# Designed miniproteins, single chains, continued (3): the designs that were tried, part 24

Each design is a single chain, and the fold is of that chain. pLDDT is the mean over its residues in the fold that is shown.

## One batch from the design tools (miniprotein)

Design m8807
Fold by ESMFold2-Fast:
Structure m8807 (fold): chain A 97 residues (1-97)
Amino acid sequence: GKALGEKARAERDAATLKKLLEEYREKSGLDKRLFEEVEVTAEEIDELAERLGISRASAMWYLMLPKEMREIADYAAETGDLEAAEERAKEFIEELK
């Protein structure tokens, strides 16, 4: 039960952070500046999905984020501290203005 609970929590937390980042992206009009298309391998997607306990689709989306946003997502998934992750994401977005 513990491992399944941890995976479900991490996936939920990652999905919440993704939703917050998408909302800020739309509100600020920073689509291409915040999210760049990058070449990623299937191995990188699978590794991230396993590490964060999220779906391959969510992992692929995170790998397309700037390095700073990926680090925030990793932190949120590892610690479950969505409040700290949200604060860091807001700070990064403010710096992009």
Scores: mean pLDDT 59

Design m8808
Fold by ESMFold2-Fast:
Structure m8808 (fold): chain A 70 residues (1-70)
Amino acid sequence: SDLERFRQALAEAMRMFNTSTRMPTDEELQTMLDKLKEAGYPDEYIFDPRKLFNTITALIGELGEPVIRF
């Protein structure tokens, strides 16, 4: 599924950049994935960990607690 592929890409990006943050919940991941798709990012920017890191870091900052529901 897209959600599982996104989870794997985000986990790898977190590993590459040595983050100690917990993995987001499935609901949080779905919100992030929907926001990336809404913003018009192509699959390679969503599912490539290297490209995803800069994109999701910016998006997570924009989403904040009220949107992500941490």
Scores: mean pLDDT 69

Design m8809
Fold by ESMFold2-Fast:
Structure m8809 (fold): chain A 68 residues (1-68)
Amino acid sequence: GAGPDQLAVYRRYRAAMHGEDGDGTGSVPGAPDVATVRLRLSREELRDMVRNADPPLDIPDEAIDALY
């Protein structure tokens, strides 16, 4: 689906990068709240985001493709 499924993957990405449990109510002051910033990510943008993650995310391309 548009937005919600992509946001769920983005939350996993942020949890891996920042050690957050995906609860947007605990966001760092001054950072955009993921719950209020509805990112419309393309398949390619999401793949690039996952591939550029540090530490690396163990999310296969097949899982990203399943969202589209």
Scores: mean pLDDT 54

Design m8810
Fold by ESMFold2-Fast:
Structure m8810 (fold): chain A 64 residues (1-64)
Amino acid sequence: SLKEKFLEAVEKAAGERGEVTLHELFRIADEYKLPEELRQKLGDAALKGGGRMTLEEVKEILDS
């Protein structure tokens, strides 16, 4: 699915740290043409997290 492919790309960007920056997250969201509602939720969460999100936080938003 689109969400699965997006999560795979986020996981690759996160690497060993298990977290991504807001910039990386939005780049990948644009590449996969993620729905605007999900993009907005991810952006809001990343901003609250000081410009970073963990893989678990990304998964939670995609599953909501």
Scores: mean pLDDT 81

Design m8811
Fold by ESMFold2-Fast:
Structure m8811 (fold): chain A 71 residues (1-71)
Amino acid sequence: SALLDALRAAIEAGDGEALDRYGTLLVLQVSAGRLDPRAAIAALEAALATATDPEIRRSVESLLGLLRGQL
């Protein structure tokens, strides 16, 4: 998914603004049934493992919480 790739790149770059933008789009796509929440969760968990910025890590954990609510 281009969106999941963009989210991973934002997390690796520590780009909070891009993470917020693409994270919002991700939640909307999952809520619309256009993206599998399990695939999104797996991709974000993998990206979180490489993240070093505490603020980025908290934002990703918040997104994971929202996505787990869609399961």
Scores: mean pLDDT 84

Design m8812
Fold by ESMFold2-Fast:
Structure m8812 (fold): chain A 82 residues (1-82)
Amino acid sequence: SFMDRLAEELKKVLPTIKSREEYLATVKEIVAKIAKTLSKEELQALLAQLREGLALAEQQNDPYADFVAELVAIVEEQLAAK
């Protein structure tokens, strides 16, 4: 699954990450890399999940809302390229 691939890639680099900013940047890079390999149907499913997460984060004034919005944009760009 997408989440299993994300977790595996993060596990490889997590010991080298020294800040929250590096962590968030690394997650975006891994998400973009994985999204490029996904089918249109898989990207649509991922986008739906991320949009639900964004709506929840925005409702709760979560400081991660902007970060989730950036992930949505990455997946939307990859979907448009399919």
Scores: mean pLDDT 84

Design m8813
Fold by ESMFold2-Fast:
Structure m8813 (fold): chain A 66 residues (1-66)
Amino acid sequence: DQAVREQIRLEGSGAAAAYASKKFKEEALDWSPEEQTAFTVEIAPEAAAVLRETRRRREEEVRERR
């Protein structure tokens, strides 16, 4: 997502991590695996860690609903 990448670049790692986590939690459900990978690789390491944690939590919820 270009908008998220631009937000990360402009606001630095802390604010970017919060924004990226929110965006990923709300919108990444419909993203392809390639889009999720590209997004994670291009963000700051701190933001990447937050997104990874958010994704794990979402996968656990899906598993519970199975």
Scores: mean pLDDT 58

Design m8814
Fold by ESMFold2-Fast:
Structure m8814 (fold): chain A 62 residues (1-62)
Amino acid sequence: KFSKEENLEIGNLMAELYRAVANKASDAEIEKLIDEIAKAAQLSDEEKQKLLAEARALRAEQ
């Protein structure tokens, strides 16, 4: 369970990730945001790789 502050931080990072995807941001920017989300949300390496693959696929559809 995350604190209110941690949940807000994760939500803000996810919003930044979706904006970066919509704006066709570079791989480096997307990877940086996913690294920050993984640290804040305590994601496993598998979850992090899945999120990265989903973000790249979604960016390609923009």
Scores: mean pLDDT 79

Design m8815
Fold by ESMFold2-Fast:
Structure m8815 (fold): chain A 105 residues (1-105)
Amino acid sequence: SAPLLRLSPLLAEITGLDRPLTADELLRALLTALAAEAGSPEKDPSAVSGVDLMRALGVEVDPEDPEVIRLPADTLLGRLMGGRTRVSVVELAEAFAAQRELVEL
């Protein structure tokens, strides 16, 4: 049986859900919320790649450091990263993984 994940307050706000979810439900809800913010609500969230999602959200490489990506201010990704507007791709990936692991029941 799939474990139920308890959402952090930030993930509950991002997904619009405050109930325990399976990992698959959480991933779908998160991708749907991020795709909706990017203006791509018609896309199948299960078919959206991480690269497509980053591009759709207007994520760009910092011109002063090619290893750093810029997050749009006040976006869901910016909020996930604690309001940071400059993060590495590795830091962003680790933040998503950490949020998922921290809410496992």
Scores: mean pLDDT 57

Design m8816
Fold by ESMFold2-Fast:
Structure m8816 (fold): chain A 61 residues (1-61)
Amino acid sequence: SFYDMSEEEQLEHLKRSAEQAKTATGVARQVAIRELRELLEKETNPEIVEVLKEMLEYLEA
C-alpha cells in the first residue's frame, strides 16, 4: 500500500505518477494536477512540500 511505503518510496511513486501524467492529456492530467494541489495544501513535511511543488510546476509547464 502507498501508506505502508517509506517516505523515499512514497516520493518515488509520486515522481513516477507525475512523469506518466506529464505525457497524458485531458482528464488524467487534470486529475493528477488536482491531486498534487490537494497534497500540497495538506502536507506539512518541508521535504515533501518542495517535491510536490516541483512536480506541480513540471506538470503545468
Scores: mean pLDDT 73

Design m8817
Fold by ESMFold2-Fast:
Structure m8817 (fold): chain A 63 residues (1-63)
Amino acid sequence: SAVDELIAEMQERGEEVAQGIADLLGQTEKKVTVEREGDTLVITITVGDLVIKFRVDISLLLE
């Protein structure tokens, strides 16, 4: 589905962003998770002690 493809793409792009942040901060530990909560994707990027969470509305993709 378009949503499953978007989740896969967000995971890949999130890993690229996490690597960039890790390189900038001199950190080796990084993790990216993408979870679906109804009409929202929750993307969590963790780099060392830094945790960044985004919420993306995907309701327009469910029609």
Scores: mean pLDDT 81

Design m8818
Fold by ESMFold2-Fast:
Structure m8818 (fold): chain A 77 residues (1-77)
Amino acid sequence: SPVERALAEGARRVAQLAATLDPAQQALLRRGWDAIDARVRAMMAQGVPEEQITMDLRLLGDSLESLVRMGEWAARM
């Protein structure tokens, strides 16, 4: 489905981004994505429209880079 494809693409992007981070941030980012994947699957099971889930995933993808930068900033404090 489009949602499964978006999840697979997101996981791939997260893995590539994680490779540029320190091990602690890599683990945090991967666990965060696992939580997102679990939530999306729960939403699909509850009958949330696939179009809405796909749009929400795109918005989350745009926010992931900002969250990683904030995590890096916080780790330096």
Scores: mean pLDDT 72

Design m8819
Fold by ESMFold2-Fast:
Structure m8819 (fold): chain A 65 residues (1-65)
Amino acid sequence: SLDEEIAEAKEALKKDPNNLEALNFLVTYYTRHGDLEKALEYLNKMKELGLKLLPATKPIEPQPP
């Protein structure tokens, strides 16, 4: 059911906070239902993940002698 999918997406974010599929599902769901405030809150989480993933994608490697 849809309620289970929403709960599962929230649980997935607790276990894996960079789960973009779960965030995208919640944004899409709330946007289609006209709940723009909640859609924006989940969009902000996606933005935070994008900013955090940027430095993680480019690791700083110490150069040993």
Scores: mean pLDDT 70

Design m8820
Fold by ESMFold2-Fast:
Structure m8820 (fold): chain A 71 residues (1-71)
Amino acid sequence: MEEKKKEIEKLRNEAEELYQKLSDPTYARQALAAFDLALEAIDKGNEEAADRYFSIGKELYQKAKEALEKE
């Protein structure tokens, strides 16, 4: 859990940077929300929910990166 928490926090920081750079921050904002839900799930000991939200967050983060490339 702790190692996963650090990985989520790192990607959250990267998504926050994308949020500030994008003219349309929709995917970056959604990725941030998903990472926040994953971190909350870790704090509650819900590993299944943490894995689910982390996967969603990573997918949204990739879409945010693609959106930046198309700007």
Scores: mean pLDDT 81

Design m8821
Fold by ESMFold2-Fast:
Structure m8821 (fold): chain A 86 residues (1-86)
Amino acid sequence: SMAERLSEQAGVALHIAASHLAAGDERRAAAAKEIALRYVLKDPSGADGAREVAAQDEETGAAGRELAAEIEREMKEALERQRREA
């Protein structure tokens, strides 16, 4: 279901955040957590949620966009691994 999928995405992103935090990268950990929460807590207007995430990345400039892309890639890879194990 969508609820299961969103819960899984949030769990994976939070795991990535914890991993970065353990490595001492609090900035990446915070970014991963923020991205996870925006995927799960997106308001009924999905476009508004996506726009908010984009605005967050833009405030941090090119480095922020690159960081967000890296975290999203890590989330997708982790979700794909979970699908293979399921």
Scores: mean pLDDT 59

Design m8822
Fold by ESMFold2-Fast:
Structure m8822 (fold): chain A 63 residues (1-63)
Amino acid sequence: MAKVIHHHQTVEGAAVEAATEEGELPGDTLVELTLTTATTRARSVLKRAGPTRHTYEWVVEPV
C-alpha cells in the first residue's frame, strides 16, 4: 500500500518517479504536490480509491 507519493519534474516536461514510505494513510487521503521551475509548473494529485488502489494525476503548465 502506498503511503506517500513524491514526484519531480524537468523544465522540458514531467518525469515520473514515485517513492513510498512505510505507514498508514488516514481514510480517504488526498495529497497534492506542486513543483515550479522558471518555465513550468507541475502538479500531482494522489487520491485513495480503495484499500489497495490509488490514482494519480499529473498537470503540467507553462509559467
Scores: mean pLDDT 47

Design m8823
Fold by ESMFold2-Fast:
Structure m8823 (fold): chain A 74 residues (1-74)
Amino acid sequence: TEEELRRAERAVALAKALAADPRVPVETKVTVLEGLIAQLRRLRERALKTSPELAEALERMIAELERVKAEVRA
């Protein structure tokens, strides 16, 4: 639903802000990003059966978070 999409978008924005904060330890950033990626993957699996558009949006968010995680580890 639109509300589920908005909630996912807010979670991604908060995780990106956390990843950009130099005061937060790298290990904490990675743990939070991995947790959110796992949650979004589960949401995407459910969405594939009911809303292709939501599944596509979630897949893009997962790809973005994986990129952010790689940057944090560099």
Scores: mean pLDDT 85

Design m8824
Fold by ESMFold2-Fast:
Structure m8824 (fold): chain A 90 residues (1-90)
Amino acid sequence: MIDRLVAALEALRDRLAAGEISPRQAVDQATSLLLMAITMYKMNGDYDMARQLQQILDDFVDRVRPAVRAGDRDGVLGALDWTIDQLRQM
């Protein structure tokens, strides 16, 4: 699960870096991927993993909020890179 989530976020990050998607589209897609992973862990009864992912999502949202408002692609890229690094440490 985590490896697939990381791969999906890395692909999303590369699309944002290439200018293929907007900062808002990248944030919306990243949020959806994280929420899907949280839901799957909850459905499997892994509430500890779901809680860790929820904390990562909450921190991601707080980090990207000013960057999205400013249209700051580099800020959104930094938040995605931070999120990917947190997931790799799990």
Scores: mean pLDDT 88

Design m8825
Fold by ESMFold2-Fast:
Structure m8825 (fold): chain A 95 residues (1-95)
Amino acid sequence: SEEEERLKKILEEMKKIVDDELSRARAQGNEEQVKILEEAKQLIDEALKNPTKESVRELIRKLDELARKSKDPETRFFLDSLIGILEIELVMLEK
């Protein structure tokens, strides 16, 4: 569907953003951030296998849990930013 194609493009863009942040974290030797970002990437990959509104809502929930586990403020802010993008996109699809 057009909706699934839109969600797929958003998730692919998010994956690129996560890959860029992951490269930065690796360069800085931030092992905690690397582990959290690798988990975030895996969650996005799972959503990409079935890009539906329900999969995206589950992704938001899991990213929020991941953000709450992180003690690093920068990592939490980054994950919260991804959640914000997904929430806005879901609202736009429901209008």
Scores: mean pLDDT 86

Design m8826
Fold by ESMFold2-Fast:
Structure m8826 (fold): chain A 84 residues (1-84)
Amino acid sequence: MENEIITKKWTDEHYKENLKLHIDEEIPKEIWETQYEYWKFKYTPEQIWKQTYDTNLELHIDEDIPEKIWEKTKKENLETKKEL
């Protein structure tokens, strides 16, 4: 239970920080939560989030490599926390 709480908290923070970088709410939190609840028995929350994010980007013609987008977003989120 504690590990699940910590993991969900981390992914939730990442989602909020990602939205700050992407002004448009392209991935509503409720969609992320629905995907997580559906797939949590087979995949980790991080894998589900990444897949949801990548799929959303494909629909919005952001054709950057998913690995590159994920890595850049993570780094920028960490930099933003330093400024705060």
Scores: mean pLDDT 52

Design m8827
Fold by ESMFold2-Fast:
Structure m8827 (fold): chain A 90 residues (1-90)
Amino acid sequence: SIAEVKAKLEELTKEFAEEAKKLPPSLENVREMLKELIKRAIEELKKVPDPEVQEILKLLEEVLEILEESETVEEAIERLRELAARVEAA
């Protein structure tokens, strides 16, 4: 359900904030943490066959690909900005 998806996304957002406080200031550590949080979000969203959730799932899968395929954190940030611009324009 949409309510379950919202609750899970709120939970993941809180986990992100708490984990970010614990890590030393390293862009590589932030990247790995984001990859893990996004992977967990994808697994939860796969359980909800809803068109709105499918759009979110596709976006999260693209974000994960950017984080995994980018050679540097700086490249990942640039690619994420490009994705955000495409989503806003659509």
Scores: mean pLDDT 72

Design m8828
Fold by ESMFold2-Fast:
Structure m8828 (fold): chain A 57 residues (1-57)
Amino acid sequence: MLEEHQEANKIILESIKEGEKGGDILKTLQENKERAEAEGKLIVAESLDSAILSYQA
């Protein structure tokens, strides 16, 4: 549980850094969300979904 929160935060921060380098933040977040859902990491998936909504708004 605690590790999943740290994992989600790390993915979000790394996605932002990739965006600063010209990467696709939304695509990276969506790919990690699908992976988390497939692995049963629901907390990670929910955190990434919130980040995706933030970037779309």
Scores: mean pLDDT 74

Design m8829
Fold by ESMFold2-Fast:
Structure m8829 (fold): chain A 77 residues (1-77)
Amino acid sequence: MEKEKIVEKLVKNILTAYDFFKADPEVLEAYFKYKGKEIPKTDEELIKALVDDFAERYGLDEETREEIYKKVLEKKK
């Protein structure tokens, strides 16, 4: 899969997951407990945690992870 194509799909999926977790804080808490990770306390922490989870799942490098994080943050302004 082309890098640009996966990046755009991940940005869209992360934004969808962010909206879902913001709508249901109980599911957010359960998900991060299931992952054995700290529960995000701020919107920025939630976005970072979701970006990290998706990047790890796809084996993305740090540069790609940072690019996705920036794109997600820009869409939340």
Scores: mean pLDDT 78

Design m8830
Fold by ESMFold2-Fast:
Structure m8830 (fold): chain A 67 residues (1-67)
Amino acid sequence: AKELFLEAAEAAEAGDTKKAVKLANEGFDKLPKDSKIASRVTAAQILLAAGDNEAAAELLRELAEEV
């Protein structure tokens, strides 16, 4: 999960929104069902969908440190 969120953040910083979404989803699938981190991954996915790659990348880097 940690490596996937870090790679997702790097993809978002590069403007590769499609790759960032894919990697964030792969990281999300590795989290426990009741994880508090899961809701924050959803927030990052919403930011990516809105085109806010900078805010999404920052959040994904924070998530990578917590998993």
Scores: mean pLDDT 77

Design m8831
Fold by ESMFold2-Fast:
Structure m8831 (fold): chain A 71 residues (1-71)
Amino acid sequence: MSMEEIKQQTLVLFRLIAVSGEAFVIERNPATPEEDVRQAREDAERVIAEMERLKMPQHFIDHAREVLERL
């Protein structure tokens, strides 16, 4: 609701876009190293935690969880 909160929420949304892109690439490449998959899962978990901390709308949190489930 403050300008700083809006800025933080916006940055987390950009991180969600990046993690969604990583998941998309992993889904299309069965030869992706296990370590890269693990890193993408950790990145998704961090995005979820940050969204929950910032009390972002549930649909964004649900989308981040769907990304994590697909990894």
Scores: mean pLDDT 81

Design m8832
Fold by ESMFold2-Fast:
Structure m8832 (fold): chain A 67 residues (1-67)
Amino acid sequence: MPLDEEERERLAERAREGAYRAALDGGQSPEKARETGERAEEAVREAETSDEANLRGAGIATQGADA
């Protein structure tokens, strides 16, 4: 389904929070966790569909925890 702007913003904020918390839980510094969250937010904002937004956000969150 195509993303409207409100849905994209909601998913972006959710992805940012999720990625930030995942990075902190994984032992990253608050600075790195914030960066990971920001990357997840940007990735979601660039998505055209809800599925793509969710996949992008999850990918960045996982990468932040691993890296």
Scores: mean pLDDT 70

Design m8833
Fold by ESMFold2-Fast:
Order: C-alpha cells, then sequence, then structure tokens
Structure m8833 (fold): chain A 99 residues (1-99)
C-alpha cells in the first residue's frame, strides 16, 4: 500500500503539469518540508506551517488560472498534506503519553 507521502508526491506531480516553473519551485519547497515532517525530521508545528503555506499557494494558483482540473488536483494535494500533518500530530501525542 502506498504511504501518504508517496500519494502526496504523486498528486503533486499531476498538479505540476498546470503550474509555471516558479510555482513548481515554491510548491516543491513546501512539499519537501511536509515530507521531512512525515519522516520524523520536523515537528508537527513546523509541518502545520508548511501545510498552511502549501494550501495558500494552491488557493492563489487556482484563483489565478480558474481551471477545474487544477482545482481538483490542488484539493487532492491539500487533503493528503493535511492527512500527513494529522498522522504526525497523533504520533507525537502518543509518544509524549508513552514516555
Amino acid sequence: MKSIPELLKEALEKLKQYLTESEREQVDAQFKKILDGANGNKSSKETEKSVEKLTDLLIDVVKKKNNPELKAQADAVTALAQAAYMMLKVEEKIREEEE
């Protein structure tokens, strides 16, 4: 079964076909931070900030391009990024209660 980070990467690659080079670079920067969080290299708080920034970037791009296919891919990326953040938050809370 594909992990949430793998699904997020696949959704992001589909989204990138609708983006400019500059927009792709900005989205990739936030994605890397979310992936680092999902792999335990960042706190849930830092991952939340990256998810928020990614969501804001995707909202801006969707509004500018007014493309329903792009909106569908952006919605998928946002949902998967939120899921990655929630999983990390749950894992951190369990760890804090078990220590």
Scores: mean pLDDT 77

Design m8834
Fold by ESMFold2-Fast:
Structure m8834 (fold): chain A 78 residues (1-78)
Amino acid sequence: MASFEAEVRALEAEVNAQVATLTDDEKKKQLLIDAIARLLGIPKEVIYRAFYDRDQAALDRLRAAAEARRAAAAEADA
């Protein structure tokens, strides 16, 4: 748990630092989508569909990937 939370916090800091250099909302969205895709190991298109197209299948896949990543991080900490 702590290891995954540390990774999320580090990613949040990285994204916030990059966002501070941008003034374009579209670029900020793209950066956030890219960061989540890297963290969860899923395609950017799935994340985009889950948040912006209200695609239930994409949302279910995003949730499953997040749970799998958390489980993998917990196992790595053991």
Scores: mean pLDDT 71

Design m8835
Fold by ESMFold2-Fast:
Order: C-alpha cells, then sequence, then structure tokens
Structure m8835 (fold): chain A 100 residues (1-100)
C-alpha cells in the first residue's frame, strides 16, 4: 500500500540523524504523493513531511521539508481543498524555521 510506504519512509526520516538520508527520504515521499494522484496519499505525505520538520528542528531538514511540500504543491492539479491544505502545511513549516 502507498499509505504504508509513506509511513515507513517517514518513520525512517524521523529516526535518522543524517540530513542527506532525510533529504532522500523526503524526496521519495514527495514523489509518491505526486505520482499517486490519490488525495489520501497526498494528505498523509503532507502531514508526515510537517512531522519530520517538527521532530528534527534542524534548519537544513526544515528547509528540505519546505522544498518537498512546494514540489507536492506544484504536482497537485485543480484540487482546491488539497492545494489549500498544502499551503497551510508550507506556512506551518515556515513558522518552524523562523522559530529556530
Amino acid sequence: SLLEEVRKLAEEAKASKDPEEVEKLLEKIAEIAINSKDPEVQKLAIDEIVEIAEASKDPRVVEMALEALMKILKGIGNNIELVTYAIGAILRVIGILLDL
């Protein structure tokens, strides 16, 4: 299941202390979200990316999370609910970055 794959990648990212590994995992999560075309998978990916940023508090990881969310936003079509959700997540991650 794509939902299980996203959760697994997110758990690996939250457990990792290597920014390069976290970047690769964030990229994989974003790719799954964009390619799935499934709103449930896309919402889960967005939520997990925010949680990775919140758990890390490393400026580099938070910046990578922001890039991943922006990639997802660009990949979202005309689903206004999902676009609004992604924008909210981006603002949340910007808030985390500014509080560092």
Scores: mean pLDDT 85

Design m8836
Fold by ESMFold2-Fast:
Structure m8836 (fold): chain A 85 residues (1-85)
Amino acid sequence: VDELLERMLEELRRRGDEKAIESVEKFREAGASKEEVRELEIQYKGQLAVERTGTEDPEAVLAEMRRLGMSDEELELVRRLLEEE
């Protein structure tokens, strides 16, 4: 859990997203589970992918999320969520 949170915080610090850093720190202080931390990471990378691609095209977003280091399992989860809407 701490390793995943530190990895996310390092990425957010590189981006300079102070609000996202504060959200992750609060989440850590609240005793977030490993599953909750993974959900937060997926959401963060999804938002970053949309910003970078300038589109809501699911295929382009998923491709960018993969480039940002998401696993195939995590991408499959995101794809299911997009299809369920």
Scores: mean pLDDT 67

Design m8837
Fold by ESMFold2-Fast:
Structure m8837 (fold): chain A 86 residues (1-86)
Amino acid sequence: SMNEKIVEVLEDVMVRALNLHEDRGMSLADALRESTAFFLSRIEDPEVAEKVREAVERLLALAEAGASLDEVIAHGREIMEEINRE
């Protein structure tokens, strides 16, 4: 389903962002921006891309406000659960 594709992309975004943050010392917000740009350029379905962008904007706002890594991961999980309920 479209929701499964959105969740799969969000999981990939989060994994890549975590690697950029931990391995390269990038800020969580910058890691999320770079990871998102990487995956958005590879999405063919514009509706999937729009929903991924909307979800990531929520995570970016939290990271830019100084939320911890654990808080951002927890919120990402909540967003994925919301999408799976639609």
Scores: mean pLDDT 85

Design m8838
Fold by ESMFold2-Fast:
Order: structure tokens, then sequence, then C-alpha cells
Structure m8838 (fold): chain A 82 residues (1-82)
């Protein structure tokens, strides 16, 4: 895993994906639901499954897709999210 993505996963600690997204990016429940639904469609997994994962439970592809979706949603470069 690239060092920047590994550090991001470690910063998430034991927080679940929805809690981490709300805390770090100040997202609402509706915004988190939209992002996790999009992530699930792109990686072929259910939203309910993803809601139970921590950042460190994501593989490299899943983590890269999540960062890309966040960058698009927040209108920020991915480097600003790491």
Amino acid sequence: MPEDLQKLAEEGGDMKLPDWLKKRYKLSDAEVNKLLTALGKMVGKSKAYLEQLRLKDLDLEELQVLVTLLAEYLNQPSSALL
C-alpha cells in the first residue's frame, strides 16, 4: 500500500467508515449514505457491508476508489485528502 494511503488508514484507527467520514470531512448522514452507496456499486459490495468496515479493513483498490469519490464530491484534489 502507498505510504500516504497507509497513513490515512492508520489515522482512522478503530472508527467505522461512516463515523470517520463524518468526523474528518464534516459530512452529514445523507452525504455518507450517498458516498458509501457509490463506493459499493464501484467495488461490487453492499452499503451495509461497507458501513461495518474500518479504513484499515479496506484493500488498496477500495481505498483508492473511496479517495477518488471523496475528491469528486468535495471538489478537492486527492492529495488534499491524504
Scores: mean pLDDT 77

Design m8839
Fold by ESMFold2-Fast:
Structure m8839 (fold): chain A 76 residues (1-76)
Amino acid sequence: MEELKKLEEEARKAEEEIAKLRQTEEGFELTYKKQLELLEKYLELGLLSEEEAEALRERFEAGLPRARALLEEHKA
């Protein structure tokens, strides 16, 4: 039980790190990698099915170019 809570804490930490990385353009590439790592942890926790994981992976991949474009537009 404590082992599961530890894994949940690690997942939460990863989400916080992802949020920090999104503040930079260089961080967008790292954010994508971190999101994939977080997805793996959610699968280990049983919070996601394989189908849900695939859907999220596709969204992460589609979202990266969009998020980068938005950052560029705002920064100009």
Scores: mean pLDDT 64

Design m8840
Fold by ESMFold2-Fast:
Structure m8840 (fold): chain A 94 residues (1-94)
Amino acid sequence: SLDEKIEKAVFEYATAAELARALGRDSEARQFEMDANALINMSKNKEKAKKAYEEGVKRGRELASTLTPDQLRAALEAERKKGEELVNEIEKEL
């Protein structure tokens, strides 16, 4: 279950990075990418975590191509919140 939480957090942060980049928030996007990579390094199954990252990037790019700027901002905040909640649960299990 810890690895599953890591995979979900990686997906949410990878998605958030692409949404932040679409909004021109490059520094914020880079921070999400760094946080996702730190989580991948914590995973016992790095290949599964990397795949979650790839799926998150794909999801973020799809959303960036279809949503308005206001919808992108709302989506970014939702993905950030999901990622933070998952990281809090991961930290409680360490």
Scores: mean pLDDT 88

Design m8841
Fold by ESMFold2-Fast:
Structure m8841 (fold): chain A 74 residues (1-74)
Amino acid sequence: MSATIDSIVTILINAVQNGEISQAAATKIGNNVVAALQKNDYDAAIATIINDLSAAKASASVIASLVAIVNAAK
């Protein structure tokens, strides 16, 4: 896996372990973000992170960290 995908998966796993989001939400969102990144669709990846993680009630810090990782991968 790319370092970007590994970092995103790690943050999502930690959010599940901290009780911030459900494992089902993390799996769905993670798969959608990875699919967008595999197509080099960084805007779709960022939109998925912001919209779906906010809907899952993830913390602002988790959302900001994931957006920063995707922006760094551009």
Scores: mean pLDDT 82

Design m8842
Fold by ESMFold2-Fast:
Structure m8842 (fold): chain A 94 residues (1-94)
Amino acid sequence: MKEELLKLAEEAERQGHGTVADAARAYANGDELTASKLTVAAMIDAVGLEIEGRYDEAARTYELLAKLYEVLGDHQTAERYRKIAEELRAKAAA
């Protein structure tokens, strides 16, 4: 799990999603409170991007959050966020 979280953090940083990267590192270090605050901050950012019509950027945030929850074993939350990302990608392409 820790190595998977650190790899996800590298992926998120490479994509410009520093908040998700920091959340993944916080989970890897066992700091669940900081990690939870950072995942909420990432979700607030994604909602702001949706309001601005920046659907591709919002979709990337939800895709990374889906991967984070998948690694954490929360498959239900991961599936929910993946579906949101797919819907946002469809809006961007329409």
Scores: mean pLDDT 85

